# Designed miniproteins, single chains, continued (5), part 71

Each design is a single chain, and the fold is of that chain. pLDDT is the mean over its residues in the fold that is shown.

## One batch from the design tools (miniprotein)

Design m18460
Fold by ESMFold2-Fast:
Structure m18460 (fold): chain A 83 residues (1-83)
Amino acid sequence: MKFTISVSASGPPEITVPFYESIKKKLIEAGFKIVDEKLDVTYDSLEAEIVVETDDIDKLKSLVNELSSSSYKGVKPEIKITS
């Protein structure tokens, strides 16, 4: 089953892009397969959608909750599952 994860952050690309890459890395390290992504980066914001394929939605929810409660260099992302 495929799930869409929405990620948004405010800040310059020097901060938002590394944090987005850290989110992707944590998904991959947790064993999720990324099957698609969309990334829109501007001078002051980042909006992204990551599509993962998994049968373990509870594991995905746990990881997304962990990621959304973390901050990266003062950036607090909005991360949610939108299906």
Scores: mean pLDDT 79

Design m18461
Fold by ESMFold2-Fast:
Structure m18461 (fold): chain A 118 residues (1-118)
Amino acid sequence: MEEKKKEAEELIKETEELLAQTEEAMKTLQSITQATVDLGQKHPELRALADQVQADVSAALAEAKKQIEETKKLMEEGKKNVEKAKEALELAKETLEKVGQQVGNAFNTLNLMGDLAS
């Protein structure tokens, strides 16, 4: 059996699963951001917090898209090079972690805005 080819295929599959999770997290992040915007429209005093979330999320989504495209390039190279497949997996893990942190940050701000609007 060609062990390195099998290893690369498994790493690419894991990377595909992480990219799917990242896309789901990005959708969640967009939904939370919309909720902060809606709350800022109802409570003009909270608009600065909503604007900050929009700015932070826009920057985070732009960086995530750039990292996803780089990961896809590494996955393509990784089909013939196990080291590139490993690099793709590590970048996918880092990207998911960073998007997850932004989801947490946006959700914390939404909760704060909800408390202030009460």
Scores: mean pLDDT 88

Design m18462
Fold by ESMFold2-Fast:
Structure m18462 (fold): chain A 69 residues (1-69)
Amino acid sequence: VDTRKFVETSREVTRAPGETRVVSTGTVDGKPATITDTFRVEADGSLVLSTEVTVDGEVQRSTHRFPAA
């Protein structure tokens, strides 16, 4: 999925202790798309970014971990 073609129409940010969730809704090449980014601080101080991209019902997930400095 090429997220660079994403046209965002709405965004919702939800904050919880140690976690921030951002849901962006829009289109990719005219097809319905949703991008969900979850930022979580784990017990070891690491930051985890989990991204879920849904385009026309197809779901792709990725996780990026940034270790504590």
Scores: mean pLDDT 77

Design m18463
Fold by ESMFold2-Fast:
Structure m18463 (fold): chain A 63 residues (1-63)
Amino acid sequence: STAEAQRALLEGARDPEALRRAFPEQAETGERLVSDPEALREAARASSPVEGAAMMAAAHWAR
């Protein structure tokens, strides 16, 4: 849900480890693709809204 995605993003803003624990695969993907914004966007788009948000949050931290 949108509320769950927002909560995960808020937690990730303070604690990237919390993000990695909740969404380990998505966080890894976001971190890996931080230098390839097109691939990151496609991966996030192909995922659920919650998973895509987690990927983007992880990429933000890795930036």
Scores: mean pLDDT 75

Design m18464
Fold by ESMFold2-Fast:
Structure m18464 (fold): chain A 51 residues (1-51)
Amino acid sequence: PDWWGEGLADGRTLVVTAADPADLDAAVARLESIGWEVVERTPTRAVLRRP
């Protein structure tokens, strides 16, 4: 899957973007498996936060 992420200045928030919703789903599932939690989701963008 082709996706990229941007960390925000608080060090606890990650914004993930993908052109394809299936690629974003795969990226989000992978990040959740290592402890990130989804705060906001659109088909091409997700905001995740460390607990």
Scores: mean pLDDT 75

Design m18465
Fold by ESMFold2-Fast:
Structure m18465 (fold): chain A 98 residues (1-98)
Amino acid sequence: MTDEELKEILEKAEEIFKEFEENYEKEVKENESSMSEEEKKYVEELKLVLEGKEPPEDSSELVKFVAIVKEAHEKGPTKETLEKLREEHEKLQEKVKK
């Protein structure tokens, strides 16, 4: 994966994060009664990441990936953040291939 491809992912993620942050409280409240315990755990872990807190060690690879994307977005694309993003993206792809 090229640095240009990772930058495109970060630009798309910026729009998704803005929409998520603006609608997070509303979406959580509207769906809270119908969410499974696993979904509630994911939502709580995502909230921690959006607040700039480190996700738990037992978090899903998806939550960990979102944390890296959030950090890269806030700090801007650096060699370190792009490398971390590439590594976590590869881990996600391995899980999705199944």
Scores: mean pLDDT 66

Design m18466
Fold by ESMFold2-Fast:
Structure m18466 (fold): chain A 94 residues (1-94)
Amino acid sequence: MLEVKEFSSLREGLEEAAKAAALQAATGEVTIVRTKEEGDLYGVGRRLSEGRVSTYRVEVYDESGKLVATFTMRVEFTPEGVRVSLLRKEEVAP
């Protein structure tokens, strides 16, 4: 089932969209991230390394399809579940 998470600011929504995209790439779970300022954010995750601790590159797009930020995310697979954490954030220059 799709979950929707709403945030007031674009900055807060960008980090959550990056986490959602990394989780989707790792597990297939889908969460829609919506902001009051910019609408829905769309993240695309790509795995960079293999193993129980994997690194993902995430690109986040706005509703118009413009790239607004890139992230490097860490995904850890544990018996209790999947943990996603932010390693690096790079905003795209205008």
Scores: mean pLDDT 76

Design m18467
Fold by ESMFold2-Fast:
Structure m18467 (fold): chain A 76 residues (1-76)
Amino acid sequence: SLRTRQRIETVLEYGLQKNLPGLSVKEIAQVLSVSLSTAERDVAELRSQGVLIENGRVHPMDYYVNELRRAVDRVT
């Protein structure tokens, strides 16, 4: 779970830096250099944590990145 959250944070930070409106599962897989199945699992984890997913795209927002960091801190 911790490593999954680290991958998720990397993707959200990338999207914020590029000013992208959202990232698809395929784009996430490409950014992280992981399989599509791994990216799908990471997106499911984001959804379970309340991160906004609209039209199959994950929204890279400072709010969600900070919430993920707080969740990781509680687990570690």
Scores: mean pLDDT 65

Design m18468
Fold by ESMFold2-Fast:
Structure m18468 (fold): chain A 100 residues (1-100)
Amino acid sequence: SEEEKKKNLEFVDKVIDEMLEEARKTLSPEEVLAVRTAASILRTAFKQAGADFEKSIELAKKQVEKLVEFYRKLGKTERAELIQKAYDRLLKKVEEARKS
């Protein structure tokens, strides 16, 4: 429903904001950029399918996989790994917040 989509978007945006605040204090600029990239992908997925939480996560995961593959094909292996790690951390934070 549209109401569920709004609630899920608000929830995910709050988790993203908290992670970005933490990242700015603890991570390098390149790592923060990876977090921003992962957050943008997650936010976009929830804007498209956010009434279905699990489907939104799956859409974000597929977009991250495509971006990681793209950077690996360009020989940007370190950037690919940073984006994957940032998404994994963001997903874990979302899952932990959802259980709280």
Scores: mean pLDDT 88

Design m18469
Fold by ESMFold2-Fast:
Structure m18469 (fold): chain A 62 residues (1-62)
Amino acid sequence: MEELRKKLEEERERYKEEIERAARESMPGVAEVARAVGRTVSPEAAEEMFRVAEEVLREYEE
């Protein structure tokens, strides 16, 4: 049973990487914009942008 769970976790990580890659290809520049905002406005604003992007990716995964 433990090995089956390990395999499922590895496959889940692979799917997450693929979804993240697809999202980056569909929405290029979000990370660059967030970094620019962090430098000129605030680091907290940049973190918020990254958090929202991660939530969108998680919803897309479901």
Scores: mean pLDDT 57

Design m18470
Fold by ESMFold2-Fast:
Structure m18470 (fold): chain A 68 residues (1-68)
Amino acid sequence: MGKPPTVKEIQETILKISKYLKEGKDDEARELINEFRERMGEPPFPPDTSLVSGMLELVAIQIEMELA
């Protein structure tokens, strides 16, 4: 259990991931997803898992924080 990032931090990270994916920097995108998963107490994203699934997890966390 860690301190969750702010909604702004999550939004900025989603934008960075989107930018990296557009530029073909998949490794950088995966690293950001894994960093957020570790901050939330989750294990690293499996190598064969879709990066879209990682982004959707961050979006879900953002929505939950906005609804609180």
Scores: mean pLDDT 72

Design m18471
Fold by ESMFold2-Fast:
Structure m18471 (fold): chain A 93 residues (1-93)
Amino acid sequence: MEDEEAEKKGLEEARAALERALALFKTEEAKEIAKEVLEEIERARAGEAEDYTEEIEKNFTELKKAAYELVINGGLLAKLGDPEAQKLMEEIR
């Protein structure tokens, strides 16, 4: 397939982000932050926010950035059939 190097790198980054997030999501605080980030992403998709990515970059702490990476990369891995990612996405919703 084309761009196998880029695809492999993206999947490795997504898995690394999921692994970091799984360590953080053992705390209730981290789960609540992930729920906030998910709500912000869904509001942006509904057209209620112009650029949620810039706002996340600008205003979020490292923990919120990790939660953002979890929601984006965990959602991607869950769609690809990763059972850990699917379970985690159910837990956030």
Scores: mean pLDDT 59

Design m18472
Fold by ESMFold2-Fast:
Structure m18472 (fold): chain A 70 residues (1-70)
Amino acid sequence: KVEQILTAALIRMIVNNRDTLTLDELRFILERFGIKVSREKLEALVKKHGGKNGTLTLEQARKVVEEILK
């Protein structure tokens, strides 16, 4: 499940020619996989794992997703 979520995230980054994801993009992907997380909780997790200004790298996204699914 983690790898499938991160693959979806990577595809979105490639299509948009970006090296980062927005928090809202990650939240949307999570919802498509049936994972419901409040925006506030997701912001806190992104900040905890080094994401800044509402964006995160794929590696940071992995850490966030792993913690959510733990």
Scores: mean pLDDT 80

Design m18473
Fold by ESMFold2-Fast:
Structure m18473 (fold): chain A 90 residues (1-90)
Amino acid sequence: SKVEKLLEEIRALIEQMLAEGLLSPQQAQQWLAGLEKIGKYVKSLPEDEAIKIVEELLQQLQLRREVARQEREYGGEYAEALRALSEALA
């Protein structure tokens, strides 16, 4: 199903972030456990609603990966400034 393909894309993204050193092994394990719970929940919903939820989650993780990559590239001062800006815009 489209939902299962999106869930696998999210799993692959988490594993990629772990491989890139953007997530600790402990954090990756926690995120994967959370994904399993979300997967069970969304499979109980109508497919159109499930797709919207999973697509939103994928978008949020893609944004988190980009932020983590920029933090690694520009260093701690930039990372703190970007997080402060993100919190202010939320």
Scores: mean pLDDT 83

Design m18474
Fold by ESMFold2-Fast:
Structure m18474 (fold): chain A 99 residues (1-99)
Amino acid sequence: SLAEEIRELAREVARAGSELPKDEKITNLVVAAALQLVAAAFHLEMGRYDEAIDALESARGLLDEVAERAEKMGNQKAADRFRELSERARELIEKVRSL
């Protein structure tokens, strides 16, 4: 289901975050992004499509901020990975809008 795809993205975000050097700000952003994705899946299952989209958009912003911080730290591989995860959140927004 689409909610399961969103939860899988949340798991991938948490996993990608665990591979980064310990940085409190990045850790907080990754946790916040994963929580927004979990909230989006919950809203979607409850038929709350606007709230699901809002949570997915919030997750995208947080993932983009992780990517920017990773790039500033010289970790281009991590920056590219989090931009990829952000793009997957965008694709999920389009899928929710198609319901």
Scores: mean pLDDT 90

Design m18475
Fold by ESMFold2-Fast:
Structure m18475 (fold): chain A 77 residues (1-77)
Amino acid sequence: MTPQLSQQVLDLLREKIVDAKSIEEIKKAVDELSKTHDPELVAGAVLRIASELRITNPDLARELEKYASELVRKSLA
């Protein structure tokens, strides 16, 4: 069962990503969410949104996937 918290994080991040025009803006939003939420949940949300954007914005989707992988690795280190 997926916790409601992960759905909230996904919704919040999705809105910020849609509003952001650059990967830098997105990184800032992700970093802020990671401070108040589990980094793993935030990384998962980023990956989910990236997969959704692969059709409309493949370039942005690839950037997000890379960043999410980096975030997970950093969290584990």
Scores: mean pLDDT 73

Design m18476
Fold by ESMFold2-Fast:
Structure m18476 (fold): chain A 63 residues (1-63)
Amino acid sequence: MAKELAYEVARELAEKEGIENFDPDRAVEKAREYLKSKGLEMTEEEIREAVRQALRDVARERR
């Protein structure tokens, strides 16, 4: 659940801003804030991995 939500937040940000303007640190921060609002917790490493996975998937779809 939490990992999937972090992935979705990162994916939405990458799609909205485009890969060229995507800041991974900002995506991690937004995902952390969203998870906290839902009462969910993840380590920074887990959030960063979800962000990396989302970016890879978006890049693959928009090459």
Scores: mean pLDDT 77

Design m18477
Fold by ESMFold2-Fast:
Structure m18477 (fold): chain A 113 residues (1-113)
Amino acid sequence: SEELEKKEAESIVNFIETDVQKLEEMLDALRASTDPAEQAARRELLIEFVDETIKRIDELIKQSKNPKIKEFLKKVKEYMEQVREALRAGDLDRARELVQEIKSLVEEMKKEI
């Protein structure tokens, strides 16, 4: 039903929005840290979080039959993979820019459902 399709789309968008908010909080904590050991530990946890989010996105792509949601998830995944690369390179400014791009995709998708 159209109501079930809308609820599924809203659930997926809410999941991505929640994960992106957590990603931003973890990134801000990493940026605020001045201890090298704490920075290294926070970076590893953040990379692990991004990897787990990518895995969940892959499962949602496989399960979704909505072409707009699949396209949205594929774009979010591409940016998440770039966030992971930026974090591994120590480019926290690039990681922040990519998080803002994902937030923009979420806001656009919220207007279409």
Scores: mean pLDDT 90

Design m18478
Fold by ESMFold2-Fast:
Structure m18478 (fold): chain A 88 residues (1-88)
Amino acid sequence: SKLYEALLEKHQELIKEKASEKHLVLWLESNITMAQMHAWLGDLDNAREILRASEEALKTLEKQGLLTPEQVQQLRKEIALAQQQLQS
């Protein structure tokens, strides 16, 4: 998907630019909010792709040690809740 690829490209750009922990968290939270907005508007396909890209990005940040365990757990919970809402 073009949207999925664009989000992952932006994620890699932020890492390459050595974005702060705060910027990485805000970027992921903004993507989760964007997915929820798409879902609210009935655009479930784009909502799912944004959440999928966010999950992949979070896994990368966790593996690279760029976020605290608490931040990872909170963002993972938010992604899971958003994904569950789309299946309801």
Scores: mean pLDDT 83

Design m18479
Fold by ESMFold2-Fast:
Structure m18479 (fold): chain A 109 residues (1-109)
Amino acid sequence: SLEEVLEVLRKTLAELEKISDEMRQATPEQQRELLKKAVEIMRKALDELEPYRPLLSPEIQRLFDGLRATVEQLERELEAGNIDAARDLFEGLVHQVRGLILKLEEELA
C-alpha cells in the first residue's frame, strides 16, 4: 500500500540523515565508507519499493526513477574515487527522498 511505501521512505530518510550528520566530522576515508552505506541503504529501499511502482502516480513514478538514477550516478562516482562528487550526489539524494515523502503525503491527504 502507499502507507507501506511512506513508512519505508521515512525509515530510509532517518538512516540517510544520520549518515549526513556523521559526514560533517568524517575523514575522506570515513566519507567513502559512509557513502557506501548510503548506497546500500538506498538500493535496499528501492528494491523493496519496486513492486509498488505501478501503483504510484506518474509524478511519483518519475521521482522514484530519479532516485534510482541518482543512486546509480553516486555508485559510479564512488567507483571512480570522486568522493566530493559522490558526497554532493548524496546530499541531493537526501533532498530527493524528502521530496518524494512530501508528494506521497499530499496524495494520501
Scores: mean pLDDT 88

Design m18480
Fold by ESMFold2-Fast:
Structure m18480 (fold): chain A 81 residues (1-81)
Amino acid sequence: SELEELRETLEELLERAETLSEEEARQVAIDTLTKLAAKTKDPKLKAALENMIEVFKTASKAEIQTYLRIFLAELEEEIAK
């Protein structure tokens, strides 16, 4: 499903961010989310991804990681329904 693919991609992004500098983590996160938003057909999910991109432009690495963990928890709840 689209939600399961998104969850997997974001989990991989979160793991990758641990080994990157703050600027590298921010850039990789924005690039990954931009590609996901472009592929997303669900308008609510697309809007959530686009909002996350805007937040990440000025976020610290710790804030990016926290936001991704929260978003992943919300995705897991939706998949479980």
Scores: mean pLDDT 84

Design m18481
Fold by ESMFold2-Fast:
Structure m18481 (fold): chain A 58 residues (1-58)
Amino acid sequence: SMAEQLGRQAAQQALAQAQASPSENERQGIISDTLDRLGREVGPEAARAAWEVIRQAQ
């Protein structure tokens, strides 16, 4: 679905941003904020797709 595709794209961008961060707390914040925003603004499908991408990359 389009929501899943948006979730995956947002997750990839969040991971790239997190990897560029020197702080573990900042990395966790970027990931957490991205998942929360997706769930609120796009929906649970997007958040779940994003979580799956993030989980596999960690």
Scores: mean pLDDT 82

Design m18482
Fold by ESMFold2-Fast:
Structure m18482 (fold): chain A 75 residues (1-75)
Amino acid sequence: MLEEYKKEYERARKKLEEAGIDVRKYFGDNALILAYQLEGLPVEEAQKRVDELKKKMTREEYLKFQSELAKEINK
């Protein structure tokens, strides 16, 4: 579900900010992967979790959300 991806992304962004990482340079899937790695997950498991989140939403929902994230970063 898009809401699951959004919640995980918000959690990831907050974790990156707490770690002192510039969240404007890491968004979407990259932010999720990096946050999972900070939580102690290996890269393969982090990628798998992101792929599972993406499978729970439509391509249109995913692309629209990525576009919204890019727009926020460019403000």
Scores: mean pLDDT 77

Design m18483
Fold by ESMFold2-Fast:
Structure m18483 (fold): chain A 100 residues (1-100)
Amino acid sequence: SNEELIKKLEETFKKLSEEIEKALKNKDIQTALDKLSLLAIVLGIAAKELGDEETQRRLVELANEALKARELDDESAIKKLKELFKEIERIRKEMIERAK
């Protein structure tokens, strides 16, 4: 059901967001970017299940951008991670609103 899907999305988003914040606090930028990429992939799967293939494509692009950011210097990688995380959070909120 859409309600169960939304609940699982919110729980997964919270867990992965906490893991990203923990990795950043420990200066483990590579792990933070990997977790951000995973978050975008999980949200993309959910977007597809909700019939939103455009949002799925955008989330796949964001996941790829997170993986590419692993090749940047630490300061640039952190900046890119924060920008991507804000965009992913925006998409998550919009996706939940549309699924209701």
Scores: mean pLDDT 87

Design m18484
Fold by ESMFold2-Fast:
Structure m18484 (fold): chain A 57 residues (1-57)
Amino acid sequence: SMSEELGVPKEYVEKAKKLFFDEGLSASEVFQELVLKYGVPAEVAAKIALYLDKLLK
């Protein structure tokens, strides 16, 4: 899974996937929401956002 591949908490991955796939945010917007709204560490949010940027939406 993405959380296992990136070594990040599943909770953050679940939030990021909802923002990206369900709400239609870009990877950059997902990064901003994770950091600013959900308090995710910037390094963790960057890993998740970069991974999403490489996926087909």
Scores: mean pLDDT 81

Design m18485
Fold by ESMFold2-Fast:
Structure m18485 (fold): chain A 91 residues (1-91)
Amino acid sequence: SSLEKAEEIIKEAEEKALAAIRQALQIALSQGKDAAIAYVQSLGQEQLEYLEEVKREGIERGDEELIEAAEKAIEIVERQTKLIIDMLEAS
């Protein structure tokens, strides 16, 4: 259902953010802070491009639940990307 797909998109955004934190910390430890920040920025951009495509698909189908889920996931990705970068910079 559209609602189940919407919930999955939001959950995946949250799970990917958690995985990004773990990977960024490993990169910071092995390659330094700047490399970790570049990784997080690149991953965030890739996720946003994917979610913009999901939103476009929702608009074309008139699927309001998918549009709202994509917009919420975009906000999660933007917020988490900023938070991870801020945490790395504070280290």
Scores: mean pLDDT 85

Design m18486
Fold by ESMFold2-Fast:
Structure m18486 (fold): chain A 105 residues (1-105)
Amino acid sequence: GAAKLLKQAAQSGNTAFWDEALELLTNDLPTASVEEKAEVAEALATIAQEAGYTLKGPLYEELDDILDFVEQESKYLFTGDPRKRLLKIIAVLREDAAAIKAVLK
């Protein structure tokens, strides 16, 4: 699905492919399962690490810090509509953060 494509794009450093994945996720993520939202959180953690974030513990403990880091870095990684899409995705993940952390644990 789109979450796996975003994770693969993040690992490859292909920012053009991130734009396509972000567009698909913006439409589907609000109604997605908690498990799919957790896969997107893992993809954003990969993007954060490639942008210089260092994981100090398990993802479920650092999810809020990772989302904040990606949001702050978004202005350097994306512009225009891709950035707006990323911010919407982060907002959806923040709404369900407790449930996502339970799946990641």
Scores: mean pLDDT 76

Design m18487
Fold by ESMFold2-Fast:
Structure m18487 (fold): chain A 65 residues (1-65)
Amino acid sequence: SPSPAERLRARLEGLIDEEAALLLSQGVPQAEVDELRERVLRLVDETIASLSDEEARERLALLEA
């Protein structure tokens, strides 16, 4: 089963992908969307790496509320 950190990361990636699709539909260039996605995912990965399992679970619960 995925860890709390893996579940949080997957949830955030899904939200990022939804926003990326919206930006593309609005005519933002693919290259700009790809660069933004990469930067945001780097920050997400760095943040999640700093969290304990309990902290990741708490963050996930806030997103699911």
Scores: mean pLDDT 87

Design m18488
Fold by ESMFold2-Fast:
Structure m18488 (fold): chain A 94 residues (1-94)
Amino acid sequence: SHTGNITIIGQDLPGSTNIITISGMSGIDGSIISRIVQNTTQSLGGTSTTIYSGSDSTIIRVTSPTLGSDLGQRIADRLERRYGLNVNITIINT
């Protein structure tokens, strides 16, 4: 079984800016991960900027009218449905 991770760093508040790190997405290119996060954030009325996209991790700055935790759950759901992954979500409040 493939297990991926989403780590959200920031304040879990509507309209706040959060840093999302996605890793362990075996067989999925970081450009695809970036697109999924961008499309999910945009569908919620937010904005995103990819900071880094590498072989094992993608780091994205997001600002959304939703909670960062809600955005993370929606990203996880899309990845699990599309690619059959299990996704762990970790939230680090600063």
Scores: mean pLDDT 82

Design m18489
Fold by ESMFold2-Fast:
Order: structure tokens, then sequence, then C-alpha cells
Structure m18489 (fold): chain A 56 residues (1-56)
């Protein structure tokens, strides 16, 4: 993969993990946190696709 793409993926992963940790700390069920993380990753993935010329 391109270095830029790898960097974007890392950023997405870090943000998703931060959101997950925050939700878990707030006492959300793990199932709900997992769903939230999946939604966040999907949104970030769409942004990534748009950045690299793949449209929604």
Amino acid sequence: MQERLEKKIQEITVKALEKKDEALAAGMPESEVDEQMQKELQRQYQVLNEEFGIKF
C-alpha cells in the first residue's frame, strides 16, 4: 500500500480505538461498543475511499 494510505489507516484505527475506550469507560456494553466502532470505521473508510478517488 502507499505510505499515505497506510498513514490514513493508522489514523482511522487510532480514532476508532479511542472511541471504543471512551465508550467502555462510560459503561457501555461491549456489544454496543463493537457496533459503534463498526459504524465509525465505515464512516472513516468512506472518507478514505473518497480521498483516494473511490466514490460512495
Scores: mean pLDDT 73

Design m18490
Fold by ESMFold2-Fast:
Structure m18490 (fold): chain A 69 residues (1-69)
Amino acid sequence: SPVLEEALYTVNLATVEFVKLAVERGGMSADQARSELDLVREVAKTLRPEDQAEILKRIDEVEALINKA
């Protein structure tokens, strides 16, 4: 359903932003962050292509942040 797809997109986007904030504030390890992002990648595969692309872009930004230390 379009309503459920929008809700899943919103929740997954919020989860990626939470992981980013937790990494930036030192509250989450790189390994834990990667584990959480992998779960978001799996859920993103069930979303519309444009929503999947936005989620994956946000995940890539967090991965780049983790890799810079």
Scores: mean pLDDT 85

Design m18491
Fold by ESMFold2-Fast:
Structure m18491 (fold): chain A 74 residues (1-74)
Amino acid sequence: SEEQRNSNLRYAFQELGVSDELIDKALSGDDSVYAEILRQSKVIPYYFNKIIRDATIGKPKEVIKRKVKEAKGE
């Protein structure tokens, strides 16, 4: 469902270190915040996009958390 997808995306953004204010704007369709979200995440766009895709398809929170940690370790 849309609610489940948004919940999964919120978790991924929170693990990436994104502020709740920016997450709320992104989930509401505000494209202007994406540059700041990427900056706050401290990961390169390639890994950012992979993590967001995995969250969108419903991969477990443990998998998302591990991938975020790996992406930030570079």
Scores: mean pLDDT 82

Design m18492
Fold by ESMFold2-Fast:
Structure m18492 (fold): chain A 100 residues (1-100)
Amino acid sequence: KAEEYRKKGEEALKKGDYYSAGLYYLNAGKEYYKEGNLEEAFKSYLKAVELLTKAVKEGIGSKEDLLEAEVNLGVLILENAVNKVTGGETLDLEAIEASV
């Protein structure tokens, strides 16, 4: 599921369709998150925020979809921060962001 959304996002991005691409990456992030693949979820949410921000600035896409991507990204960042202080599973978000 997640890979299918990511592939559709890449195709939409190649065509310059930032809105559709952003929505596909948002859905890819949600599916990766459900699968416990938090690294790919984080990367996908970062890309969704980037693309949906471009779409909103171009007068296409909705601010609601951008807000959803921002909230999902923020929740993942907060969960990771809590895990760092409680000794749980953590991601090096700074290193992952630098790789995207």
Scores: mean pLDDT 81

Design m18493
Fold by ESMFold2-Fast:
Structure m18493 (fold): chain A 100 residues (1-100)
Amino acid sequence: MDEFVQLIKEKKWDEAEKVFRKILEEVRSDPSKLGPLLNTIYKNIDLFEEFAKELEKRGNYELAAEVYTLIAFVYRLIEGDVEKADEYLSKAVKLYKKLG
């Protein structure tokens, strides 16, 4: 996780995308890894917002939608901010619609 956060800070977007895809695969294989991922996003929410916007600019709508969904989970499950969670979930849904 620390290496992934560092890649985002350094704007190494291609490497950050590759690492993020692996993290998502690991979470899908082992859902117990979701909590640690959400905690990392919670501590670095501005960086993950920047990462999602960069993915969107690059046309990587699926990955951008996954980042926004994880940010929504942080607001819903950690912060208890339902309105903010709905805002980010809406962003994710709009991006998923661009894929179909």
Scores: mean pLDDT 85

